# Ledger of designs, part 61: designed miniproteins, single chains

Each design is a single chain, and the fold is of that chain. pLDDT is the mean over its residues in the fold that is shown.

## One batch from the design tools (miniprotein)

Design m2108
Fold by ESMFold2-Fast:
Structure m2108 (fold): chain A 96 residues (1-96)
Amino acid sequence: MASQEGLEAARRGAREGERGMREAHKLLSIPGVDKEQALRAYEEGRRGNEAGARGAREGEELSPLSDPEAAKAVLEAGVAGGLAGILAGVAKIVAR
């Protein structure tokens, strides 16, 4: 229907963000690990999530969704900037 490019951008951003956060969380749980390296991985994950949220929102502006609930989910994902929110928004677009 709409926002195919924005949807893919958000999906890629969410994947990178999730990967970075998982890596950082795993490293922080291991004794003797470089905490600074883990923090950098987490920060990069957050930036990925933010980029994905922006992509989803811009895609929605270029190609508005007909379903207001799906549009709201994408907007909320962009505002929240969280990985779960982004993935929820993407899932709503794919389902509709």
Scores: mean pLDDT 54

Design m2109
Fold by ESMFold2-Fast:
Structure m2109 (fold): chain A 79 residues (1-79)
Amino acid sequence: SPDEEAFLQKPVEATEEAIALYPESEEEAERLFEETVEERNAFLEKHRSYLPPEFIEKAEKVLQEERERFEAAKRELEA
């Protein structure tokens, strides 16, 4: 659905923006990433009882994969 696609697309876009921003401003990059993840986690927690289980699983997987991607990029930039 368009709402599901938009919800999952924002963490991916935020990760890309945070990775691009990180070499210029670590603090702003981490803030952008963490704010997006916190907003998505808060939404999932608030609506957990009536969201489709498949959507929750997919969203939690995307959030975890995006966190791992951002952390991997940070390690490479700090090396």
Scores: mean pLDDT 83

Design m2110
Fold by ESMFold2-Fast:
Structure m2110 (fold): chain A 85 residues (1-85)
Amino acid sequence: SEEEDEFNALFLYKMAKIEIDRALAEGVEKLEETTKKVIDFLEWRIKQGKNKELYEETLKNVKDYSQKKLGEARAAEERRRAAAA
């Protein structure tokens, strides 16, 4: 159903955010690696052809979230370097 597909897309986004947040705790390199794997999975899901618009929206949301977290991580590293100098 449409409601089930929307729930699945939301659940997938929630799980992607958890994985990204976990990877962020391990560092920028792990964040970049994990983000790539999540994006690759979502792109594969879109290619399957069902509910493309919902999964494309999920992919956009994941990309936006990962870019925000990467920016925050880089800013935090710059602040740490400035404090250590």
Scores: mean pLDDT 78

Design m2111
Fold by ESMFold2-Fast:
Structure m2111 (fold): chain A 92 residues (1-92)
Amino acid sequence: SPVDEEIDRLVRSARFLGRRYGIPEAVVDELIARLVAVFRSDESVEAQRARVDALLAEFRARLPTPEGAAVADALGQEAARVLALKEEERRA
């Protein structure tokens, strides 16, 4: 599905950005697993957005560096694309 393709893109981008900015692989993989679980949940898009925002805030707090902020900002944009596609799927 378009949603699955966008999630796969987010996962690949997260790993690429983590490597680029020197973020520990375990920290990036934990964030990816939690984000994917949110996107795969049966919760409303509004609830999923709130959970994504909370996860990214926790990530920023754990990695209070320009590199951590850059990764969080990029993943926030990619997560917004996933959520937009889920909202479109809900209307179909």
Scores: mean pLDDT 87

Design m2112
Fold by ESMFold2-Fast:
Structure m2112 (fold): chain A 103 residues (1-103)
Amino acid sequence: SEFDRLVAEIAELQAEALKLMEEAWKTGDPEILRKIFELLEKLHELVRKLRAVATPEQRDLVRSIVRGLEALALSVITLAKDDPELVEKARGLLQEARRLLAE
């Protein structure tokens, strides 16, 4: 199904983001944090598509995915403390994830 394809694509990008996050924690490389942020933006776009095709029965899975996006945004904010522009952009995505969870 289209829902299953989007879930699989999201899972692949989340796995990539988590691998990059491990590298960022080890190296402190700001370019890796920017790559994680770009993946997070792509993940938010895919979640918008996922929400458009989700049935009511799939709501809990969608919420679980959005919680993952919230956690990634918080990690970027924590690691990017010396990059105020990246922190502000990541805060925007954190607020979007929290807005979606409140729905």
Scores: mean pLDDT 88

Design m2113
Fold by ESMFold2-Fast:
Structure m2113 (fold): chain A 85 residues (1-85)
Amino acid sequence: MSAEEKLQEALELLEESARLAEKVIEEGLPEEYLRKAEELLRRGIKLFEEVSARAPVPQEYKEQFSKLKKRAKELLEEAKKKLEE
């Protein structure tokens, strides 16, 4: 797999994490979906960091990563609060 393909996969994992966290908030999905969203966030961050350590990353990918990571973290925190009552 190319470095660019891995960067795209990392961004997709972060987007999916945010999407699942949002569904937990909006639809009241069970805790298992929150745990899955947290796992997707961890996998996306790890994959992006592994690629960044080995290859130059275009600025556009860095900006997208920062925005998606922040959004996913904020949504996960909100989802946790909703599940904890």
Scores: mean pLDDT 84

Design m2114
Fold by ESMFold2-Fast:
Structure m2114 (fold): chain A 66 residues (1-66)
Amino acid sequence: DRLRERALAAATELVARHGSAATTREVADQVGVSQRTLRRATGLSGAQLREEAARRALEKILADAA
């Protein structure tokens, strides 16, 4: 669960900065684990993690800009 929180935070930051360029590999590296470990710990696939992070990042940007 600690990895899940860190993964979401890292993914959200990466998506906010790089958009679609944010990869599961970068998230795993940021957290300090392999992609396999990240998937196991979060229970999310790379696509699912990226989608959730993108949604959160967009919501935050929209709210801040409005």
Scores: mean pLDDT 74

Design m2115
Fold by ESMFold2-Fast:
Structure m2115 (fold): chain A 62 residues (1-62)
Amino acid sequence: MKVKTIKELREKFKISQTAKLKEFVVESDDPNVLYKKAKELREKYQASDVYVFNKKHIVVVL
């Protein structure tokens, strides 16, 4: 997915500018590790959405 900033992510997925976001960086070349972490974060924060981009960034929408 080609997303460079949180602003671009909000525009692409039509996320409200007032929605609270948390950003995490995972240093791994294994996409399974990245998606496992995304699932963990979704459950931990009871997030409405979770996005994975740039093969290492996870954004949690609260």
Scores: mean pLDDT 70

Design m2116
Fold by ESMFold2-Fast:
Structure m2116 (fold): chain A 82 residues (1-82)
Amino acid sequence: SENLELIKESLLGLGLSEEQAEAIAEEASKLSDKDQALLAGMLYNLSELGKEAAIKGLKEALKQDISEGLKAVIQKVLDALS
C-alpha cells in the first residue's frame, strides 16, 4: 500500500537500515488502514524534522489515546532509533 511505502521511506530517511524499515513496515501491515495512515503521516512529518525531533514526537504519540497495536509499532521505531 502507499502508506506502507511511505512508512518505509520515512524510516530510511530517519537513518534506519532497509532491514529495520522492512521489518517495521511488515508489523505496520497488521494495523488497520486508519492506523497505517496515521503512522505514515506521523513518520513522514517527523522525518522532515530529523532524528531527535522524531524521538520526541514518537514519545509524545505514546501518551495519546491510540490503539495498542499502533503503540507497539511506535515503540519498535523508538527502539530502532536508540
Scores: mean pLDDT 88

Design m2117
Fold by ESMFold2-Fast:
Structure m2117 (fold): chain A 79 residues (1-79)
Amino acid sequence: SLAKEAEEAAKILEKQGMLEAAEYARKAAEALRKGDFLEALEYAMKAWLLGAHDFGIAELSDEEVQKLRERFWEQLEKL
């Protein structure tokens, strides 16, 4: 599930010392479990922006946006 993927992402971020990004990834996982997809997306974006800032990657590409759409659609179809 996306919630489990977000929890695994949080563990990886925490191991890399990105504690604030890890916290937002955990909040995204919690929102996904509650069915709050918009809140989950907001927290996931915050985690991404904090992680990307450390690596100098500034923006989501069109391909990354399309992959996020496909992942959310797959999750909705499983409901």
Scores: mean pLDDT 67

Design m2118
Fold by ESMFold2-Fast:
Structure m2118 (fold): chain A 55 residues (1-55)
Amino acid sequence: EPTLEDRLRLARARVDFLEDWLKTNPNLSPEVKTKLQQELDDARAELARLEAEMA
């Protein structure tokens, strides 16, 4: 059962993973890049919400 700290750690890991994936795979199709960028934006928003909850 994930704690708030576990959720924060996972959210940070997800943001890092998506940022690194986009950076290391520049040859992805524009459609795939757009989808991953949307997921990254969602992950960043979730991380920001969790960080605000911890503060």
Scores: mean pLDDT 80

Design m2119
Fold by ESMFold2-Fast:
Structure m2119 (fold): chain A 73 residues (1-73)
Amino acid sequence: MPVTAELDVSDPRLRELARAAVEVGVDHLRFLGPPTPSGSPQLFRIESEQQAEDVVDQVLRDQAAGVSVPGTL
């Protein structure tokens, strides 16, 4: 059954919450933050804890640098 978790990008526990979501069987992460310039969905499919952590790190880096994340569809 598909399970999606919503994560606030401004939450200081974002990385911990993403790891916990994977542990309980979440397969999609939705980030609540600024809109992407290309209109890409803020919904990321994950298959492992490592992928969830990498996605969180990339989202936080892009927010800080003002860069959109290409290609997690």
Scores: mean pLDDT 67

Design m2120
Fold by ESMFold2-Fast:
Structure m2120 (fold): chain A 73 residues (1-73)
Amino acid sequence: SDEERKEFIRKLAEKYGGRIVELSEHSVRVKFETREQAEKFAKELEKKGILKKVHIGKGPDGYWYLVLAEPSS
């Protein structure tokens, strides 16, 4: 279910020191203090088939953001 997927993502973010900025069925944005934490989180999402398209980039606040979103339309 969508809630089970959200709970999995939430718990996984906590495991890797991630802070959830946004979490919906098809939109996930999580920030990490290090790139390595973001990459570990991404690998776990990929193993579970959740990750299809992701961007990892450093924000102006110094945090590393992982963004996963469905294309509109």
Scores: mean pLDDT 76

Design m2121
Fold by ESMFold2-Fast:
Structure m2121 (fold): chain A 85 residues (1-85)
Amino acid sequence: VELEIEAEMPTGLVISALAYANAKAGVGLEVVEAQEEERDGKLISRVRARFKEPVDRETAEKVAQIAIEELEKRGGKVLRAEIHY
């Protein structure tokens, strides 16, 4: 199971938000890909993280929601969040 997030912010801030979600939900996440691109004069980050252990759908969705809320709280615009089972 992998979580992929695209946001209008640097990869470091996205990774930090994923670390927060990891700690808050009590799960292990490993960042497997982090990319930055410029789109329409804005910095867009795409980060993909894998769960270290098998998790159910409910747990994966909860972690994604915590990460999205933390990114928005930090003033980031989340463009896309997807869970790949």
Scores: mean pLDDT 80

Design m2122
Fold by ESMFold2-Fast:
Structure m2122 (fold): chain A 70 residues (1-70)
Amino acid sequence: MEKIIEYVTSKGPLKKEDVRKKLEEELKEAEKEGLLELVEKSLEILELAIEKGVEVGRELAEELRKELEA
């Protein structure tokens, strides 16, 4: 999960297709690990970050990271 958040926040404006591909890969791994519920919440935050641009998404990703690591 953190890898996809870092990818979205570090690369600047991203194509929707590129983000979707990364999210799909992380979703498959999360399903295997039983973290699907957390991944679904993370997807909503990432979609908001993409719509408002990576600068805002960086702050959202930091908040999510703190919640996941708390």
Scores: mean pLDDT 59

Design m2123
Fold by ESMFold2-Fast:
Structure m2123 (fold): chain A 61 residues (1-61)
Amino acid sequence: MMSEEEREALKEKIIAAAKEALEKENFDPSLARTLKSYIEQHLPKEIADEVNAEIDKLMAE
């Protein structure tokens, strides 16, 4: 596990990048699913779950 500070910084950075990518593609659900899968494969589960929850919120808006 990483520190709370590292988790918060990483989460914010990835969410910002995902939001920018989704905005450019007009919030394509297929892109959102691809990003969520990529995040699950490359990040610790705890961070991946938090980031993917934020992506779900963006897609629900």
Scores: mean pLDDT 77

Design m2124
Fold by ESMFold2-Fast:
Structure m2124 (fold): chain A 64 residues (1-64)
Amino acid sequence: MTPEQARLSLDQIIDSLLRQGMLTEEEAQEIRSDPSLLPGVMRRKGMSRLLIDAAERLLAIVES
């Protein structure tokens, strides 16, 4: 997976969470500006560790 593909995957996760009502529009906009915020927001909302770990792996690829 390239950093570009990882960024697209992160955006798709944000869109999915927004669609599911798990994120507000404001939270989604903040995370799009700084994707490193995503795992922290997911933890606060009680999302599964597997999903949080997936987001953290995508962030590691984006930062590489």
Scores: mean pLDDT 81

Design m2125
Fold by ESMFold2-Fast:
Structure m2125 (fold): chain A 56 residues (1-56)
Amino acid sequence: MTPEQVAEEVRKELLEQGYSEDVAEQAARAARTMVTAGASPDLAKEGGLELAKQLS
């Protein structure tokens, strides 16, 4: 899974759960960065979701 695909999945999931576009975008960007830094897609997705909770 590419960093871009992980970012898109995080963004869609957060928007579906009712988070704002700004929060979803920030969390998706963080997840993309985590994958680029060597994290697994699953770990990056969890990190993005946790960041969204902290931002909201």
Scores: mean pLDDT 82

Design m2126
Fold by ESMFold2-Fast:
Structure m2126 (fold): chain A 85 residues (1-85)
Amino acid sequence: SDREKLYEALAKALGVPVETIREWVREREARGGPPKEEEIRELIEEGLKGLEEEGADPEFIEKVRELIEEGRYDEAMALIIEYAL
């Protein structure tokens, strides 16, 4: 399913097991809302560090950081997922 593919892509981007992503999603659903801005920022920054260590294009890393600084976290996350797919 598309959902499972997104979880696998996100897990790959963040350098964690897909089970960790499933657990994180379940915890978020249990809270009844999206994670706080600080939590999203930390997850994206951790993902960028992993991608940078895997040899990701510096221009790509810079674009994602610019989106984070603008508060455009959904777009930043979408770029990371697209890169991992």
Scores: mean pLDDT 70

Design m2127
Fold by ESMFold2-Fast:
Structure m2127 (fold): chain A 92 residues (1-92)
Amino acid sequence: MEEEELLERVGVSREEAERLTEYAKAGNFDEVAEFFERKRREGVSVADLLKVADLIASRVPESDREAHSRLIGIVLRLMAESLPEEYHAGDP
């Protein structure tokens, strides 16, 4: 994954991505969810938001299973609530 290019496409700095990682580590998932909701409203693709979530998750300690689950859940929930059934790709 090309981290710099991803962050530029989403319109977020590396410093802001680090701040989101700190929020996730501190259990402040409301701040993380609000960030993704704002970026989605600004027209950022769900695919790029998923990549940002993966980047943040990769920086959270593996021992913090709750933080990883919450972070992924936030993005997947936002995606599921907005993605039409016709966008389901792959095999039935």
Scores: mean pLDDT 72

Design m2128
Fold by ESMFold2-Fast:
Structure m2128 (fold): chain A 90 residues (1-90)
Amino acid sequence: MKEKILELAKEVGPYAIALTVALAEEDEKAIEDIKEEIERIMKAMGKPQEEIEEKLRKIEELKRLVKEEKVKKEELLEIQKELASELKLT
């Protein structure tokens, strides 16, 4: 299960870490704010609407997966640490 969550979070891109923290805190407003920010930035970058919709769909799938599998805050924070390590410039 951790591997599926990690993979879906990576597909969100630069907001993967922030999204994982918001999921761990069960902060619905933060999750929606992240979705709006991703849509806004992708539109500003000239990304096609299909790519934007797919990205938002993956966020909803990640949220659903975390809820259905009852992933604990501690497990989500471990995933966040792994994402941060993989995204290091070094």
Scores: mean pLDDT 75

Design m2129
Fold by ESMFold2-Fast:
Structure m2129 (fold): chain A 91 residues (1-91)
Amino acid sequence: SDLEKVKELLEKITELLQEAGETGDWEGAYKKALELIDKADIPEEVKELLKKALEVLLDYKQGKISKEEAQKKLLEIGRELQKKLDELKAK
């Protein structure tokens, strides 16, 4: 199902972000995560939310936005993503 595909993608992205936490290569990890999202066979609206979340994280790590602004944006994106995942479960 699309839900299982999204879960697998999120696990792979989480691994990349954990590696970035160890290496400090946030830009490299985010580029790889974006490539995984683009190649994934999942709904476009889910892809756009995941890309938006990655951009917020990258902006925060590059010092472009505050921690408070990043937390607010990520919480909002997370809520939107959860609603889409719940819709996929209902199908």
Scores: mean pLDDT 83

Design m2130
Fold by ESMFold2-Fast:
Structure m2130 (fold): chain A 92 residues (1-92)
Amino acid sequence: SAAAAERKARAEALFEEGHKLIGEGQRLLKKALENPEEIELRIEGLKKAVEGGEKALEADRLQPGLIADPEGIRKGKEVLEKELKALLEELK
C-alpha cells in the first residue's frame, strides 16, 4: 500500500540520517577531547549524537528490527542528554 511504502521510506531516511548524525557527533566529541576550551565542539557533538539516537530509535519504531540494539541506543542517548543538559545549565 502507499501508506506502507511511505512508512518504509520514512524509516530508511530516519535510519540513514540517524547514522550520519551519530557519526558526526562522535567526530565532534573526539575533537572536543583534544580542544577542551572549545566548549561548542562538545555541545554540538552531544546535540548531534542525541538527535541521531532519536532518529535511529524512531526508525526502529517504524520498522522493528532495523537496529540491532535499540535498548543500547536508548540508554546511550539518555546518558548524553543528561550530559548536554548539565553543560547547558552551567553556561546559563
Scores: mean pLDDT 87

Design m2131
Fold by ESMFold2-Fast:
Structure m2131 (fold): chain A 61 residues (1-61)
Amino acid sequence: SMEEAERLIEELEKRMREKGIPQDLIDLTVSMLRSAIERGIELTEETVDLAVRNAETMAKL
């Protein structure tokens, strides 16, 4: 649902901030996920976990 997607995005932002991921990367990740939701892709906790791990990896590059 829309409310679940919004909660998952908020959880993602919080987790990324707690890990010290740069704000630009957080903003990019959120933008990409919001675009995916608009295209009918469902967000899951698994998607959030993967996105956080990917952002951590990108932050090290």
Scores: mean pLDDT 83

Design m2132
Fold by ESMFold2-Fast:
Structure m2132 (fold): chain A 90 residues (1-90)
Amino acid sequence: SLLPFGSEEELEELESLSPKERLEKLSDEQRAALIGVLTAKEAAKSDEEGRKLAEEYHEKIANGASAEEMIKEYEETVGKSREEIYEKLL
């Protein structure tokens, strides 16, 4: 799985919550991590590149990158709008 933060079971529990409760449950750091993994998945041409990009984004977030910075990374790297991120994460 390209989602290193949270198991499939944890994501299923989050999906059982209202949209507002999901937002309250997810920290800025957790949102940044999910956006980073989504960016790696969408931008990568191979599984190897996807893992490498996910590791680079994980390191960037560990060094204090915000969800807003990761949204900009997604827009620049994937070339899609921020609205698509929110639909896929929330």
Scores: mean pLDDT 69

Design m2133
Fold by ESMFold2-Fast:
Structure m2133 (fold): chain A 95 residues (1-95)
Amino acid sequence: APAPTLAQVIADLQASIDDLVKKANEAIEKGDIETAKDYLIKLGMHILSLGGVLLAAELMGAPEDEIAQLRATYDNGVKKYKELKKKLDELEAEK
């Protein structure tokens, strides 16, 4: 099979981030701290991967529109991670 395109890699990472954010929020709402922590770790790993892809794309001179999309997706992922981490920390402090 041919290697995935950068656009496909971005779409797959974005979909995975969105799914993990949803699942982490659902776990937090249920008070399932351990499941929420697991999803937050997985979300952090996907954000790290996206950061690596962004750096590689910039170094290799990828199209500006693809770099802009990667940067926007990365920034959104970091924002969502921080929001979830705050909610999780607040939930842990109540126990």
Scores: mean pLDDT 83

Design m2134
Fold by ESMFold2-Fast:
Structure m2134 (fold): chain A 73 residues (1-73)
Amino acid sequence: RDRQRSLVREAIRAARPRTEEELQLAQKAVQAFDDGDLDKAREYLLKLADERERRGDTEGARRMRELVKEALE
């Protein structure tokens, strides 16, 4: 659990949210994870990936989706 939490936080930091939308989604994902709501945490992280893809960062989106799978599944 603590390892999974640390992995999620490190991943968000490594992802380096560069837009206000990405930052808000990352914050919501962390909050949901801390509250034990893994489904919402996944939803917000996947929305962050979708936002990256919308910006043309297809590889960044793919990395985030893989990370969600590893950390939250």
Scores: mean pLDDT 72

Design m2135
Fold by ESMFold2-Fast:
Structure m2135 (fold): chain A 75 residues (1-75)
Amino acid sequence: LAEKIVAASKEEAKELIAEYLASLGADEEEVRKILDEHMTEEDLRYFAALLKMDELLAAGASEEEAKAAAEELLA
């Protein structure tokens, strides 16, 4: 998901993030409004980096590996 968000256009990235947060119980319409009003392109990339760390940590990666992958994604 993180790589897909980084590779997507700004509009596609917002849609992917809204779908992800809605799957966690957030209101999809409210999330889309927040993303449109408050998140810059840099903020969307930062969210993708945090998600990449969470994905790797959940898969059993070390904190060092997760951080390195997130930094690579932002480069």
Scores: mean pLDDT 74

Design m2136
Fold by ESMFold2-Fast:
Structure m2136 (fold): chain A 78 residues (1-78)
Amino acid sequence: SLEEIARKALEFLQALGLERPSRAQIRQVFRESSGGRLDDAQIERAADAVLRVVEERGTRFSEEELRELARELAALVA
C-alpha cells in the first residue's frame, strides 16, 4: 500500500541518521522504497512534505509519529 511505502521510506530515512537530509536524499529514499509504484510527481509531493516536517522537528520519530506521518503522506500522494 502507499502507507506501507511511506512508512518504509521514513524508517529508512531515520536509519540514515542524517541531521538534515537533502531533497535529493529524500526523493531517492522514496524512489527505492516504492519499487516503481510512485511516479516522479508523487515523489516530489512526498519530498516536499517530509522536508517541511524535518526542518521543523528533525528526523527522530516515535513509532506512533511514523505511523501518523506515513498515513498523511499516503493520502497526499494518492
Scores: mean pLDDT 80

Design m2137
Fold by ESMFold2-Fast:
Structure m2137 (fold): chain A 70 residues (1-70)
Amino acid sequence: SPQEQQARLQAQMELGSMQVAASMLSLAGDKDTAIAMLKRQQARFREQFADYPDIAAQLTASIEALIADI
């Protein structure tokens, strides 16, 4: 639906911002802070996108991938 497409676009923008922040922290050697931030965001995404389970699942999987890359 158009509402689902808009929610997905918003989610992608938020994920992109988190990826940039995590990359900057990792490059600065602050990996523990990056991981903690990503885990908090993962919990937030589950709550924020509870009405869109496919998006919530994709976002939590993307956060796990970002954590694995740190």
Scores: mean pLDDT 83

Design m2138
Fold by ESMFold2-Fast:
Order: C-alpha cells, then sequence, then structure tokens
Structure m2138 (fold): chain A 64 residues (1-64)
C-alpha cells in the first residue's frame, strides 16, 4: 500500500539496507492501519530531527 511504500522510502533515507527495510515493511504489513500510520509519523519525525541512527534501529527491530 501507499503507507508501506512511504515507510520503506523513509527507512532507506535513514540508512537502513534494502534487506532490512523489506523485512521491516513485511512485518508492518501484518499490523493495523493505525499502527502503520503511527510508524510513518514516527519515522518522519526522526528524519526531520536528523536521527538517522534511530530510524535504522527501528527498522532493524521491526525486521526481527
Amino acid sequence: GEILKKIRELMLQGGASESVAEKAVEALSKGSEEFKQAALLDLQYLLERGRRDAVVAAARALAK
């Protein structure tokens, strides 16, 4: 979906590898729409603050 595509793009912008971003998006795809929207907003906020480290950490946590 559109939200998952945006989340993937934000994870890649943060410095996550393609494999980590794909696994994280797959995990998110099984969640609620509210959860996906919250993840999108949180990742946007972290990138706006230059917290690329936190974006990568979040992507890795979801990819487990």
Scores: mean pLDDT 86

Design m2139
Fold by ESMFold2-Fast:
Structure m2139 (fold): chain A 73 residues (1-73)
Amino acid sequence: GPIYFYPNVAKMDFEGLKAILEDESMPLEVKAEALLALAMRGGEENRAYAREYLEKLPLPEHVREVLEEILAA
């Protein structure tokens, strides 16, 4: 599998975060961190991508609520 560390996900560029979200072998926790990183960076491109994957991923309710709050700001 790919060599990723959870603490470093938030430091990845857009293409790296996109690759994590599109990788079917990635744990849901890593994908949730990639979504959080995109949502927190702001900008329409990052937010649009985060919204798309928020709807596609079976995220826990508490994670979904945090992401929805950030994306609404």
Scores: mean pLDDT 73

Design m2140
Fold by ESMFold2-Fast:
Structure m2140 (fold): chain A 82 residues (1-82)
Amino acid sequence: AVADYTSVRQKAAAYALQLVDGGKSEEDAVKEAVAVLKEDEEAMQGKTDLTTLLNALRSRNDLIGKYTGEQIEAMAKKLDAA
């Protein structure tokens, strides 16, 4: 559980994969996940509330378990490129 919080980037990538599985296009899923990742970056700089985002992602803790580390990393690289 505690170790699951070491990478906000991986959580955003898992969220993007969930959106694609739900029928969203990869392009739209990446755009939505990039907005989430940007909010995470601003929260880490003390500019916004990371607690709300972490609570939302915590209720989706099954997302990380649904995907391989390779799938998560491939999607995370797409978030980096956007």
Scores: mean pLDDT 66

Design m2141
Fold by ESMFold2-Fast:
Structure m2141 (fold): chain A 89 residues (1-89)
Amino acid sequence: AEEQAEREALRKKAEEGLKEIDDAVHATMNAHRSLPAADIAAAGLATERAVMERIRKEDPEVYEALLEYRKEQGEENGKKNADYINKQK
């Protein structure tokens, strides 16, 4: 029961952390929308790194869970894209 609740809390914090990163990156890119595309991309990447470093410092367990969640999301998106290509044959 305690282990289950701890895993659910950690997963929820990881999801919130990923949302915070996405929201912060989008806000930064929108604030710099008048700049060249390369500068907008660089600003977004810098913001992502800053938020990830903050999470790593505040809660290393959440940071590790967030990296695992991002990996799972990447694998799921990759599989979805492969399934889409296979249906388009």
Scores: mean pLDDT 74

Design m2142
Fold by ESMFold2-Fast:
Structure m2142 (fold): chain A 83 residues (1-83)
Amino acid sequence: SLLEEALKKIEEIIEELYKKIVENPSEEERKKAIEEARLEIGRLIDEVNPSDLPLEVQEEFQKLVKKFEEAVEKAEKEAEKKK
């Protein structure tokens, strides 16, 4: 349950961050939101001690980190178009 809650919360953070960045014309505010999301995701991952988890679960966390980076890149590009 703790693991499932962490995975779900990370996905929710990514989706919420995407919406916040796309609608925000301020580059400084976008950068702050991205940094806050990175810290929160890192904290959630640390809490489940991924090195002690099965390889399949470790791969799920790696995929979420990649999804986060891709979402940030896409959202920043969309935000620039809305200026």
Scores: mean pLDDT 80

Design m2143
Fold by ESMFold2-Fast:
Structure m2143 (fold): chain A 68 residues (1-68)
Amino acid sequence: MMSLEEIKEEVEKKLKELVKKGASEEEIAQTLSDFYHEVIEKQKLSEEEKEELERLLLEVYLQTMAEM
């Protein structure tokens, strides 16, 4: 299973590539949502792990919006 650190690194990489391509805020938000659901479906995370993942994804989203 991927660690939360690996998940954060993967999502940061995906969002940075979208920003480089000139993706809209809506596209970035959709990609983040899709990634979150993909991780939950594949990893079968505990409630504690889901809460930590949501926190990490929010931080990455805010950082990405600041770079646009």
Scores: mean pLDDT 77

